Designed miniproteins, single chains, continued (4). Designs and how they scored, part 96

Each design is a single chain, and the fold is of that chain. pLDDT is the mean over its residues in the fold that is shown.

## One batch from the design tools (miniprotein)

Design m15340
Fold by ESMFold2-Fast:
Structure m15340 (fold): chain A 82 residues (1-82)
Amino acid sequence: SSMDELIEELKKLSEEEQKKLAEKTLESARAAVDEAIANNDERLKAWLRQQLARQREVYEQVFDKELYEEFNKELEELEARL
């Protein structure tokens, strides 16, 4: 599947590149969560809960265990704010 192909390609990234990807993904997620809260956008909040959960599932297969544990904790904290 296209998702399996994406996961395989992302696994080829260096540890430094994976860390930068995690940082960029978290920055984007924080901005989206902040926007949803500021606008009290219930539809966006519901969509973000689903997207954050899916990102956790996908990146568990991509990132090394230590990076994933840090990334997952940050996403769980963002989801808790919604």
Scores: mean pLDDT 85

Design m15341
Fold by ESMFold2-Fast:
Structure m15341 (fold): chain A 83 residues (1-83)
Amino acid sequence: MAAKYGEEMAKETTGAGKYNGLSAVDFAKLGEKGDPLASRYSGLFGYMASMASRSDGNKKGYDFGLESSREGYKMYRRLEEEE
């Protein structure tokens, strides 16, 4: 899920929004392999991508970045609780 939102955001944006979104996707994939720290970084980069998109006035990028961040932090919480 986080990877899906990061990918859509990367298609919608350029510059900082796009690159932070691509980082969120890569960390989300590592988090899906059971790395809670990677899931946390996915959440952080998704949030940074949303803020960059908001700064650029891109509402779609902001919304997709926030959803990517939400999914990343949700996975992080799940993995930490399962330890």
Scores: mean pLDDT 71

Design m15342
Fold by ESMFold2-Fast:
Structure m15342 (fold): chain A 72 residues (1-72)
Amino acid sequence: SFGTAEDLAPLPRHALLGLARLAGFDVREEPGPTRFVYAPTPESLGTLVVGPDATPLEIAEAILEGARALAA
């Protein structure tokens, strides 16, 4: 368990994106809101969409949302 988003937020952006990839998520950097999309493919458990100005906290929250969706 990663705990809370606040526990992950001190990590730099590249480390958070690395954690998302290790969790089996596809990571896409796209304009718009940072979010998790539950659309599993043969290659991925879901997609983490990261906005250009996303804060570490927003990225951490999206990762944990994805983890919770997969655990349900």
Scores: mean pLDDT 77

Design m15343
Fold by ESMFold2-Fast:
Structure m15343 (fold): chain A 99 residues (1-99)
Amino acid sequence: MDLLKASEELEELSKQSENPEVSELLKKISEYLKKMYEYSKEGNIEGAEKYSKEAAKYITELMKLEFEQEGKPLSEEELKEIEEKYYKVLEEAAREQAA
């Protein structure tokens, strides 16, 4: 995953979103992906991993909101699984940028 490109795409989506809660979550995810890229590029893997966790948390909140709006609310267990999976994907992407 290209962290910088993903960040830029999510920032543009946040500006185009008509739902203010979705817009705020997309903006936060974009900011954290950019921080992961910057910290990974500097060799600060601890900082990159911290922002990977924050990004995964906000991605999970975005998915929770979307599923609730569709009348298909996610369970707490499903939310935990989603957050863990996104954290692993984002941590791997940060490590690939740092290498």
Scores: mean pLDDT 80

Design m15344
Fold by ESMFold2-Fast:
Structure m15344 (fold): chain A 100 residues (1-100)
Amino acid sequence: AKEKMLEILERAEREAMELLEEAGVPEHVKELVRAVVEAYREAVRNGGVLPQEFADELTARVSEAAEWFENTEAPEAAKKAFELLERALKEVRELRAEEE
């Protein structure tokens, strides 16, 4: 299960970063995504508590930037990136709960 959780995070980060690059999002948004995924990856490796705070912050940033996303090069790509990340983080949380 640990290997599967890490695989989900790695795939989600790769796919989301490709979509965010296509959308032309600012570097600080990409850095936030990398930080959230890395925090989850580290918690999975070390058996620590999954960082809910970063997931909430990512969601808040997306909500704040909703109007900005409508004016990106590919707003649908940005939307897909965040939806993909949210699904991946949820899947990792569910797999972790099954290991408890």
Scores: mean pLDDT 72

Design m15345
Fold by ESMFold2-Fast:
Structure m15345 (fold): chain A 90 residues (1-90)
Amino acid sequence: SLQELLEKIGKVLDEKYKEELESTDPAARERYRRRFLLVRAILTHPDLTLEQIAEHLGLTVEEVRSLLAEIDKALQEAGLPPLSEFVKEE
């Protein structure tokens, strides 16, 4: 299910970026937050384009593309499908 996929991806991000989440540096925690919000936005709104997701998160399209590439690499290393497969392509 979509919820089970969100939970699996969340666990991968929590483990890989735990140092950012637990950091005393606000910039590191903000980077972790942005990755988590991007995953949630894509999985809960598969009808949205990258441009609409970027607007929703208050990021640029280029920032979203960069974060998506980093997340996809982390997911592939964990044996999960890339998150980009769930983004609407048009």
Scores: mean pLDDT 78

Design m15346
Fold by ESMFold2-Fast:
Structure m15346 (fold): chain A 61 residues (1-61)
Amino acid sequence: SSLKRQLALQAVSYSILGVSYLLEGDEKKAKQYYLKAGDLLRSMGPEYDEDSERMYKLAKE
């Protein structure tokens, strides 16, 4: 659906912010944005569980 497409783009935006903060050495903010992306993907339904878990793993590394 168009709503899921927009939410997926938001999750991508959070992921990009996570990478940006990581490149600046701000691991705390990077993890926060990976968690935001993961939480958003999980909220969209079980079909996004794999993508959500990937974001959570990035937040732990």
Scores: mean pLDDT 85

Design m15347
Fold by ESMFold2-Fast:
Structure m15347 (fold): chain A 55 residues (1-55)
Amino acid sequence: SSAEETRRAAEGGAVRAVALGGDPARAGQMGKEMSARAETTDAEEAYRRAFEGGR
């Protein structure tokens, strides 16, 4: 699902930024922003699926 793919991309992006050995402070800031945006999108999509689809 799109929510699952977005979550995977955000997680992979954050992990990759840290794993690349860049500036941890810079990577952390960007990772947090991307993760926060992905989380809000995933949360909204998850709730929408639960309420609209009911599984």
Scores: mean pLDDT 60

Design m15348
Fold by ESMFold2-Fast:
Structure m15348 (fold): chain A 79 residues (1-79)
Amino acid sequence: STPTAKSLAPEVQQRLLELGEKAEKQNLSDEEFWELAVEETGIDREDLEELRRLAAAPEVSEEERARGREIQRKIFEKL
């Protein structure tokens, strides 16, 4: 399968969804959610926020697409 940087890979999306459910069960704030996501994935908050931005963006540059792929690769390695 060939995922695009614009879309989160299913495995990455599932992991983030599981983190979201965990945060909801613990009644975490948005800030606490990001702290949990960083702790669980080992990925920098800025990189996770960039993935979220790229997933929602209507258009992405080639550079942004490459950056998104690199971040997804880091998440995959830590899953």
Scores: mean pLDDT 68

Design m15349
Fold by ESMFold2-Fast:
Parts: sequence; structure tokens; C-alpha cells
Structure m15349 (fold): chain A 80 residues (1-80)
Amino acid sequence: SFTEEKLAKARELKEALLARLPSMSPAEAAQAIDDFNLQMEKLLEEVKKTSSKEDYEEFLKEVQELSEEVGEEYNKKLNE
């Protein structure tokens, strides 16, 4: 489905970012996080416009969980 394809893309973007984070400078990491957040916002808008309310709410929950995981790894990189 459209929602499943967009969720797969969101997960791919998260995995690619997390794989690169350890080797990034602080400035590169900050830019990559901003780019990731922008991509997540675009995916949410696409799903909201094309999917049912129920599919959008499920997708929103999944994206929030992915964003939390990315935020945790970014904070670890900055503070540890």
C-alpha cells in the first residue's frame, strides 16, 4: 500500500542516518538531523493527503517512534 511504501522509506532514511552518525562532525550531524526531520514532515503530508484518517494516525505513530530513536542517538553522539 501507499502507507506501507512510505513507512519503508522512513525506516530506510532512519537506518541510513544512524549508520552515518558515528562518523559525522557535529555540524554534519546537525544538518543531517534537520534533513531527516524535513523528510519525515514531507512523508507525513503525503500520507495525510492520500490516506484514511486511521492509516495516517498509524503512520504518524510509527514516524514519531522513528524520530524519537534518531533523537536519542543524536543526543548520545553529542553528550557521550
Scores: mean pLDDT 85

Design m15350
Fold by ESMFold2-Fast:
Structure m15350 (fold): chain A 94 residues (1-94)
Amino acid sequence: MSKEEAKERIYEGLVEDIDRIIAAYDAGLYTPEEAKEMIKNHILGYARYGIEKYGLSLEDAKEVIKRASEEVAQRHPEHADLIKEATEEALKEL
């Protein structure tokens, strides 16, 4: 698998998972704090998986995370701040 293919797989999975978390949040299943923590944990999981299993650099992983975060923030502008806060916290833990 190329680096570009690995990055795209991480991007697609992360976008889909955050979309799902936001859908559940909008359905009233989560508090804002719970939704933020779930988004953060999924970002960390995907980043660590990309580094450990696909050999992505930390810089590559952060680039994919930022791109996925921006995509889902654009899809859910009403939750853009929540998504960005979760992303910033995840990036600090990497």
Scores: mean pLDDT 88

Design m15351
Fold by ESMFold2-Fast:
Structure m15351 (fold): chain A 83 residues (1-83)
Amino acid sequence: MKELEERIKKLEEEARRLREEAERLRRQAQEQADRLLQAIADPSQAAEAERHLAEIGRLVERANELERRAEEVEKEAEELKKK
């Protein structure tokens, strides 16, 4: 059973890392959103505003993918706990 316990621990660790990475990406997206709000206030920053908007989209999409992956890994760990 030590082998099963170690497998569960590795899956939980992987899920934790995926969630931490997703949170980091969401913080980066928030930073970009704050910069976007500042850029919108300045007409000379129109090109920078477009870049911030595009980057926010990419960061949120990747964060969502990592969260879905973490959920799948967490489900696998829970299934192993039941067996």
Scores: mean pLDDT 82

Design m15352
Fold by ESMFold2-Fast:
Structure m15352 (fold): chain A 63 residues (1-63)
Amino acid sequence: SELVQQMRQLNDEGTKLAQKLFELSRRNRERGYVTPEEQEEMQKLWQELSDKSRQFQELRQQL
């Protein structure tokens, strides 16, 4: 079904965003500091992840 395919796409996109956040966080910890630019990038990734989660929940309600 189209709805299930959209939900799978959102989940896949969310997984990739979470992996990027994890990698940035790991590198920042190893380096011992975070730049303002990296902090902004992490905030954007977190917001995108939150948006994908909300979209997934909205689609799930249609089932």
Scores: mean pLDDT 84

Design m15353
Fold by ESMFold2-Fast:
Structure m15353 (fold): chain A 94 residues (1-94)
Amino acid sequence: MPSVAEKVSEALHILLESVGKNDLEGGIEKLLELMKTLSDAEQRLVAEAAASLVRWLQSQGDLESAKRAAEMVIEVLEAMGMLDEAARVRELFA
């Protein structure tokens, strides 16, 4: 079984690869499949790591990748019922 750190890294890799390929639907599907295998605590860690990745992309001036990453993360979090986490990601673009 992969460690928590490996699971979080896999989620971030899916997100970055999907943004780079402009395959948001495929990325959302893969990330949802991964999230459904995680505990509630691991899901929150992935949500925090994904929000941090969006902020990092904004800090690099890559606003287009940041927006695409945020759109995927918000859709996945809302599908998982993580509405507070999804709202925090939306606030990054307020």
Scores: mean pLDDT 84

Design m15354
Fold by ESMFold2-Fast:
Structure m15354 (fold): chain A 85 residues (1-85)
Amino acid sequence: SKLYRFEFPIVLTSAAEAEYVAKEMLEYAKTLPAGDIVEFTIAKVASEESVQAMRDVFDKAGYKHEVEYDKSGGPVKIRIEVPAP
């Protein structure tokens, strides 16, 4: 498996923006082999609800996902794993 990192940090200003970004991550992930991981760095979040909106998109698609938090409890990265067919 391979880790794909997106160069530019994302800013999640709303749940709608977060859903859009999540769908773009899924479209990219669909081009990758099973077990590969796609990672985004989170530069800013309007609220935890924006991060939850992304997770809901991944859950509905059946993708494993995790969020990495900093020492202060702020989300800093989100990863998704391409599922087996």
Scores: mean pLDDT 80

Design m15355
Fold by ESMFold2-Fast:
Structure m15355 (fold): chain A 77 residues (1-77)
Amino acid sequence: MNAPGGVLLVTGFTGVLAQVAEQSGPTPELVKALRSGAETLRLLLELQGDSLPEEVRKRVEEAIRRAEEVVEAAEKA
């Protein structure tokens, strides 16, 4: 339907990576992947945010928040 499948895929994948980092501790590779995922999702929100359903936008924002939280914690350690 009208939501881009790629946005949902990146959102879901970023969320899984954040969960793994939260449970097992962030590795340098996970932190790099989470930073890339958050940056990609922020770009997608800037380009397509107004076209996304509210539920999808909320999921994207949650994934960005979780990824950035993990990255900030790892960078300050």
Scores: mean pLDDT 76

Design m15356
Fold by ESMFold2-Fast:
Structure m15356 (fold): chain A 63 residues (1-63)
Amino acid sequence: DADVLRALAEIYHGIANIDEKKGDYDGAIESYEKGMELYRQAGDDEGVAELERKIAELKRKKA
């Protein structure tokens, strides 16, 4: 069910935002990666692209 997968991806996106605000970049990346996989399973190419950009940004900030 694509609607359920998108809803779960949005939940992981929210968790990642909280972790990012706490400075937990590793936790945020893990949650964004989970959300991205759920968007991919739902066929939401825009959601995948958004989270790919966010993961790349956070990996850059860790370097």
Scores: mean pLDDT 85

Design m15357
Fold by ESMFold2-Fast:
Structure m15357 (fold): chain A 73 residues (1-73)
Amino acid sequence: SALAEALRAAAEEARRLGAEELAEAFDKQSTYLEQGDSRGALEAGIEAGRLLASLSPEDRAAVQRAFAEAYAA
């Protein structure tokens, strides 16, 4: 799905920035979405949101841009 692909792009950007826990949270969210596990996807998404909020504004913007560009493709 476009959402799962966008989450993987965000995970790759997070990994490039050294935000490994955030990258793992996005990967979990994309995997749960592809499996139809709505609860797992929600829990992983909440964790990803908390981790994303802890990044610098510049790093957060870079991750959000990677997601948006992949989702628009």
Scores: mean pLDDT 89

Design m15358
Fold by ESMFold2-Fast:
Structure m15358 (fold): chain A 84 residues (1-84)
Amino acid sequence: SLEEKIRETAEEVVDIIVELFKDGEEAIRRITEKLLEVFPELTEEQAREIAEEAWRTFTDSMDREETIEHTARLIAEKLEEVRA
């Protein structure tokens, strides 16, 4: 389902943040690329915004589940915008 795909992508986003925790610019770049690969209907600007928000949420909270939920919500929101 789309909901499962969004959640799985948000989990992969957090995995990238954890892997590249010492290099935020590289993390944001790789997350942006991953989002565009999974959801090619997103614009580069939207994907980058999601990546930057996910990075900020994780680094501020250090909470994996909060970051997954926030990122999934943003992905769903941006997809609704491009499909409207």
Scores: mean pLDDT 86

Design m15359
Fold by ESMFold2-Fast:
Order: C-alpha cells, then sequence, then structure tokens
Structure m15359 (fold): chain A 79 residues (1-79)
C-alpha cells in the first residue's frame, strides 16, 4: 500500500513534469491558450490525486503549487 502510493506519486510527478515542460514549449511557440489549459489540467489532476492518496499528498500539492506559478507566468506573458 505505502510502496504502491509512492510509485503512483512518482509516475504522476514524471507526468506533471512532462506536462509543465510541454506548457513551457507552447508558451515559447506563442500558444498561450493551450499552455494555460495544459497547466490547469496538471493543477486539477494534482489536487484530485492529493485527495485520493493522502499518504503522498505533499508531493501532489507541490506539483499543484508549481502549476499555479506556471499559470501566473503564462497569464503575465499574455499581457
Amino acid sequence: MEQEALEQGQVFQEGGERGLKTARELMKAGDYQRAAELTRMVQSAADGMAATLPSVRDLFLKMRERARKELERIEKAQK
């Protein structure tokens, strides 16, 4: 159970990292709308996973915070 939750946390962390990397690439391409959508999806997924897997909640909440900060950067870049 504990090991399974840690594995799910790692898989999500890797997916979230890839999602945020793709969002940054979309920003560089000028596709702020898709970058914001993808970042919001990562944030929403992190919040949902934190509610489902309390033992690794801090990992998901950290990803949510990173996604929130990325969204702020995207919104500022849109002027």
Scores: mean pLDDT 75

Design m15360
Fold by ESMFold2-Fast:
Structure m15360 (fold): chain A 67 residues (1-67)
Amino acid sequence: KGKELWKQRKYEEAKKVFQKEADKGNIEAEYNYLAAMAVLDDPDFDPERFRKLAEEYEKNKGKKYIK
């Protein structure tokens, strides 16, 4: 659902969805949450954290993890 909102350019709504998933420990959602903040020029955006997560996420691309 967050990805669908992002495709519709509803970045504020996508940010809220990703934030809720990130709070549950979802690293992909945390990355997407920061990406939405960057698109929105959010002053709370953390570019260093975003870069670190992008590197970590890229390294684990295609990896499937179920709780």
Scores: mean pLDDT 71

Design m15361
Fold by ESMFold2-Fast:
Structure m15361 (fold): chain A 66 residues (1-66)
Amino acid sequence: MERVEVHEKIFDKPPTLEEKEAFAREVIAELQARDPRREVVGVSFGEEILPDGKYKLIVTVRVREH
């Protein structure tokens, strides 16, 4: 069965691709530490500009359970 997990991080400036990938790796590592049988089958990024001018990075991870 596939599941979707959503994780958010706030940045003072627009996140770079390297910062997005670093956060995604942290999220994936935490997910795999909780259950090593989960397979990451997809990652996507979203961004929102907040009313205070900060940037919200949204990382969506699709995970397959075996």
Scores: mean pLDDT 80

Design m15362
Fold by ESMFold2-Fast:
Structure m15362 (fold): chain A 93 residues (1-93)
Amino acid sequence: MVSLAPPVLRTLESGRRVARFIASTDNENAKLTVSVALEDEAPVEVPGEISVTGGARIVTTEVELPPGQSVTVTVTAEDESGDKKTLTHTFLA
């Protein structure tokens, strides 16, 4: 199963938003990828810090976003056979 914790948002002095994502999968051997898209734009993969614990793979990433826009985050877990599971969450930055 793929999961995503609710995004944590903070505001920079520039007025831009920083979103922190924590995503996990219950398969420690899966490739776990986080992508972010603004409304109607193609997703862009965001690099993150990966940890493995208790049979789970976890990715933590931060991304700077424009304020007041709808943002879609997509988490993809790809297993060793190439099967993909995705979770999509939309929020206002």
Scores: mean pLDDT 80

Design m15363
Fold by ESMFold2-Fast:
Structure m15363 (fold): chain A 80 residues (1-80)
Amino acid sequence: MLSEAEQKFIDTVVSLVDESKREEAREAAQKFIDAVRAGDTQGAVQSMSKLLELLGDDEERQDKLMQSISEFGSTYVAAS
């Protein structure tokens, strides 16, 4: 079962991408969560890179993604 922090992160990421990319963004967001849980630094970096690529050259959306990643990390550590 997804925690509230994990669900919020996925919802935020999906909201930042175009309709055609939402399923791919959800998959990448879930891989990022799984990598963070496993302590897989390489997997986390790859998933984050994929999410940034899905946003394209939109600097405002990239900033919102990075803020969401930071908020998720802080909330996840506090919940652990």
Scores: mean pLDDT 77

Design m15364
Fold by ESMFold2-Fast:
Structure m15364 (fold): chain A 79 residues (1-79)
Amino acid sequence: SKEDRGKAILELASAGALLMSAIIGIRYNAPKQTILDRLRRAEEYVQKAQALAPEDEEINRQGRSMLETIRDLERQVKA
């Protein structure tokens, strides 16, 4: 529905904010566990967005892109 799509957009916005917070954390040498916790929470928000709008092509495309970025950053932080 339009309401579920709106909620999905807000969940993706929350994921984006946490993702930016993780990137800033990496830049300023925040503790590894703090960065990983932010990335985990970002992933949870992406999953909520996809659950709210499972048939929305744009929401799922954006979600997949964000999950790829999260996985790449996790790999970089764990190396």
Scores: mean pLDDT 90

Design m15365
Fold by ESMFold2-Fast:
Structure m15365 (fold): chain A 99 residues (1-99)
Amino acid sequence: MTEEEINDGVAAVVIAVAELLLSKGEYEEAAELARRAIELARDDRTIARALKVLGEALAGLGKLEEAKKAYKEAAEIAEKDPSAAEIAKEARENIKKLE
């Protein structure tokens, strides 16, 4: 297992905690964890998932333009990986909700 694989595994756990915080309305903490996950992540799917969670947290904070940018980046990165098709779809749906 490479350091990159270990870092993506840790990033996935951090993303899962950020998603739990989103479900509780803890948007500021969710955004912080999503940013940490982006720094750790190396594969496109994990980066896209972290960016989507960051966008959702920013939208919850009323930072709609920043949320839209995060969703656009999530969709563009997710489109590079066929296994991330659901993330790309969700990110684009979230952009439409902000327009």
Scores: mean pLDDT 84

Design m15366
Fold by ESMFold2-Fast:
Structure m15366 (fold): chain A 86 residues (1-86)
Amino acid sequence: PFLDTAELVSSLSEEAQKAFLETVLSRLTNEEVKEKMTKFIEAAREGDAEKAAEILEELQKTISEEERDEAGEAIQAGFSEALKVE
């Protein structure tokens, strides 16, 4: 699940990765979650999907259940917008 998400983001164009990040950040309310999502995109951009997946896994362990639901919905919206740019 996390590795599949990271691999998909890593395969996106630079413009699509930017659209993904902007969409995700616009839907998140927690600044710490926003910072970790930015680091996730940076790792995915390096082509290190395993490192990116690890960042997502660590994030899920440190946030509340409500924040996890918000992050999941934000990621889904991010992919929808990114795929329109690709």
Scores: mean pLDDT 79

Design m15367
Fold by ESMFold2-Fast:
Structure m15367 (fold): chain A 81 residues (1-81)
Amino acid sequence: MSVEEKIKEVSEIVEEEYKKYAAGEITAEQAFDRLLEKFPEMPEEVKERLRELFLKAKTLEEVENVMLLFMNEASRLILEK
């Protein structure tokens, strides 16, 4: 799988969880926990920073912004390998 294909897969995973949250099927905290389960190799410092930002997010736009940050961090893990 190419780097571009792996980054696209990360984007699709993040978008799927955001869509479930936006549809009211899961909470923001549940969406974040599900994303962490899919990327267990993410550094603990990064996980803690993203978790803090996610817990502070109160609007759909703020949740989307944190999910975009998560996508960027997950993409960096792919690029660093």
Scores: mean pLDDT 77

Design m15368
Fold by ESMFold2-Fast:
Structure m15368 (fold): chain A 69 residues (1-69)
Amino acid sequence: MDEEAVRRAAEEVVEAHPELSEEEKREVIETTMRAVLAFAEKNPDAPQELLLGLARLEAEERIRAILER
């Protein structure tokens, strides 16, 4: 897995949401990275494109959860 590419995908999603605080942005990125890493550990044959897609979807869900508080 290309961890830098996955982190970049999460960062790009977070950059589209300037309403988030710096702490919330960091929380979203780190939580997304943990979720994608856990998925990759259980699914070692998962292609990079799938992991990038999961990172974007996870980041979007995390942002939604924060904004719905």
Scores: mean pLDDT 82

Design m15369
Fold by ESMFold2-Fast:
Structure m15369 (fold): chain A 65 residues (1-65)
Amino acid sequence: HMEKAKEYLLKGGATEEQANRAIEAGLKAKSPVEGALRVARIAMDAGATPEQAAEAAKAFYEYLK
């Protein structure tokens, strides 16, 4: 189910390594909301727009719970 979050990260311009690191950072977070925020931050650091980062974060949140 994390496949969708990874797909959105890759669409936003992240490499597979960056996408995998974002997912791992999200999974290590204290809450699903914190995890989604970590994914968004890493996506933006990788060059994603705020809209692309939001899509990746939303996908992560939906599949983490």
Scores: mean pLDDT 78

Design m15370
Fold by ESMFold2-Fast:
Structure m15370 (fold): chain A 69 residues (1-69)
Amino acid sequence: SLAKLIPKEILDAAVELVEKYGPDAVTLERIAEAVGKSVEEVRETLKKYKLTLDQVIAAARYVVLNKKA
């Protein structure tokens, strides 16, 4: 699944943001703050793994949906 391809710290941060504030609240800036890194470091990590922010948001939404079921 897409979630297994995302670095756990980034996925966990995105999941927490979706649970507390909804998917529209998931930004590179908020993920960076949550994981204790710079926005540029998060952007470079996503690029290294060939991931887009939209793919991270989609995976986080899927994880949250499965926790509620």
Scores: mean pLDDT 84

Design m15371
Fold by ESMFold2-Fast:
Structure m15371 (fold): chain A 111 residues (1-111)
Amino acid sequence: DPVARLEEAYRRALERFRELEELIEKKAPNSEIMSLAGGALGEMARVLLELGPEFEPLAQELRDLSLELLSEISEALAAGDYEKMLEYVREARERAEELYRRALERLRRLR
C-alpha cells in the first residue's frame, strides 16, 4: 500500500527529528548531530521517488530541505548556537509535514 509506505517513512522521519533534538539538547558530538540530520528525510524522499515521476518535484523539495537543514545546523554548530539549531530543526520538521500532506493528497488523487 503506497499510502502506508509514505505514512511509515514520515513516522520514521519524525522519530529522527526527535532524536536529533535530543542530541542537540545534550550537546552531542558534531559528527552525531550532522549524521542524523543528513539522514532524517532520506527515506521519505526515496519512497516518493519509488511512487513515480509525478512525485519527483516533492522528492526534490525534500532533498533541498535536507541540504538547507545541514547547512543551517553546520552554521549553528560553528557558532555554538544550540538554541538556533533547535529552531532550524523544528522549522524543517514543520516543512517536512507540509510536504508529507501534499504528497498524501496527490497520492490519494492518483489512486
Scores: mean pLDDT 87

Design m15372
Fold by ESMFold2-Fast:
Structure m15372 (fold): chain A 111 residues (1-111)
Amino acid sequence: MKAEEIAKRVEEAVSKLPLDQPVTAEMVLEAVGPDADPETLIEAARILVDKAKELANSPEAQQYADAARAFVEGVEEGIRLGSFPNDEEAKQAAATALGAAALAYRIAKES
């Protein structure tokens, strides 16, 4: 599955949640399926965080977008450097970053 398709699925899943409900890695992985690799998950997160940064029109939306960007950048660097103990932990970190990016994008659209 392409990063753009993953980004769309996670955006749709997050859009159906109450804003006060945390977005979990498990929810992200359920939306994208078991075959998504950490690199594709983090590319999808980058797509959503870039959109969140472009659309953020309030201090709150900008704060969420900045936090999600920092998280995505950290996980992307960790994957690139081989800093995760195994693929499953890299996938969990990437899924968590993707969830944060999707939430930031949702908040930015409402700003």
Scores: mean pLDDT 83

Design m15373
Fold by ESMFold2-Fast:
Structure m15373 (fold): chain A 98 residues (1-98)
Amino acid sequence: MKKEKLEKIKEVEEEARRAAEAGIRDKEKVKELLERYVEYALELYVEEHPEEVAEALKILGEPEEFVEKVKKKDPEALEKAKKLLEEAIKKQIEKSLA
């Protein structure tokens, strides 16, 4: 599982670095690259580091019951945690590029 996802993350990192070096002015393209990076990175991070994800969810004010399920590696809770973190990060990306 991890090798393929790590390769995707590296690919997006390289693409983003080249875009930055080329002085890409297209905010939509930059946003797309950042969103892809976040999706791939969170998919790995949530599966490999559920305890750290649970701590982040507590800081965000998520219910204790949900945080506990994430720590226990409940598949549904991990999927929900990934989506919540994705949305929070994507919202920050949009604000940064606005």
Scores: mean pLDDT 73

Design m15374
Fold by ESMFold2-Fast:
Structure m15374 (fold): chain A 71 residues (1-71)
Amino acid sequence: MSAEEVNELARKALEAVERGDIEAVKEYVEKLAEHSRVIALAVLHELRELAQELGDEEMAEALEKLYREMQ
């Protein structure tokens, strides 16, 4: 996976958080994890912060669970 593909997946994940699409966020994070768990965890950390800033409790909880599972 290229750096451009990583950036595109991260961008799509951020957009999915903004629209509340938990299923799409999980798919993009899982694709990132197939390339690098370190990158996926870093992106997931940013997504969790965004969900908290947006006040989307359902998204924040789902992302916290995913983060724990990916340790």
Scores: mean pLDDT 84

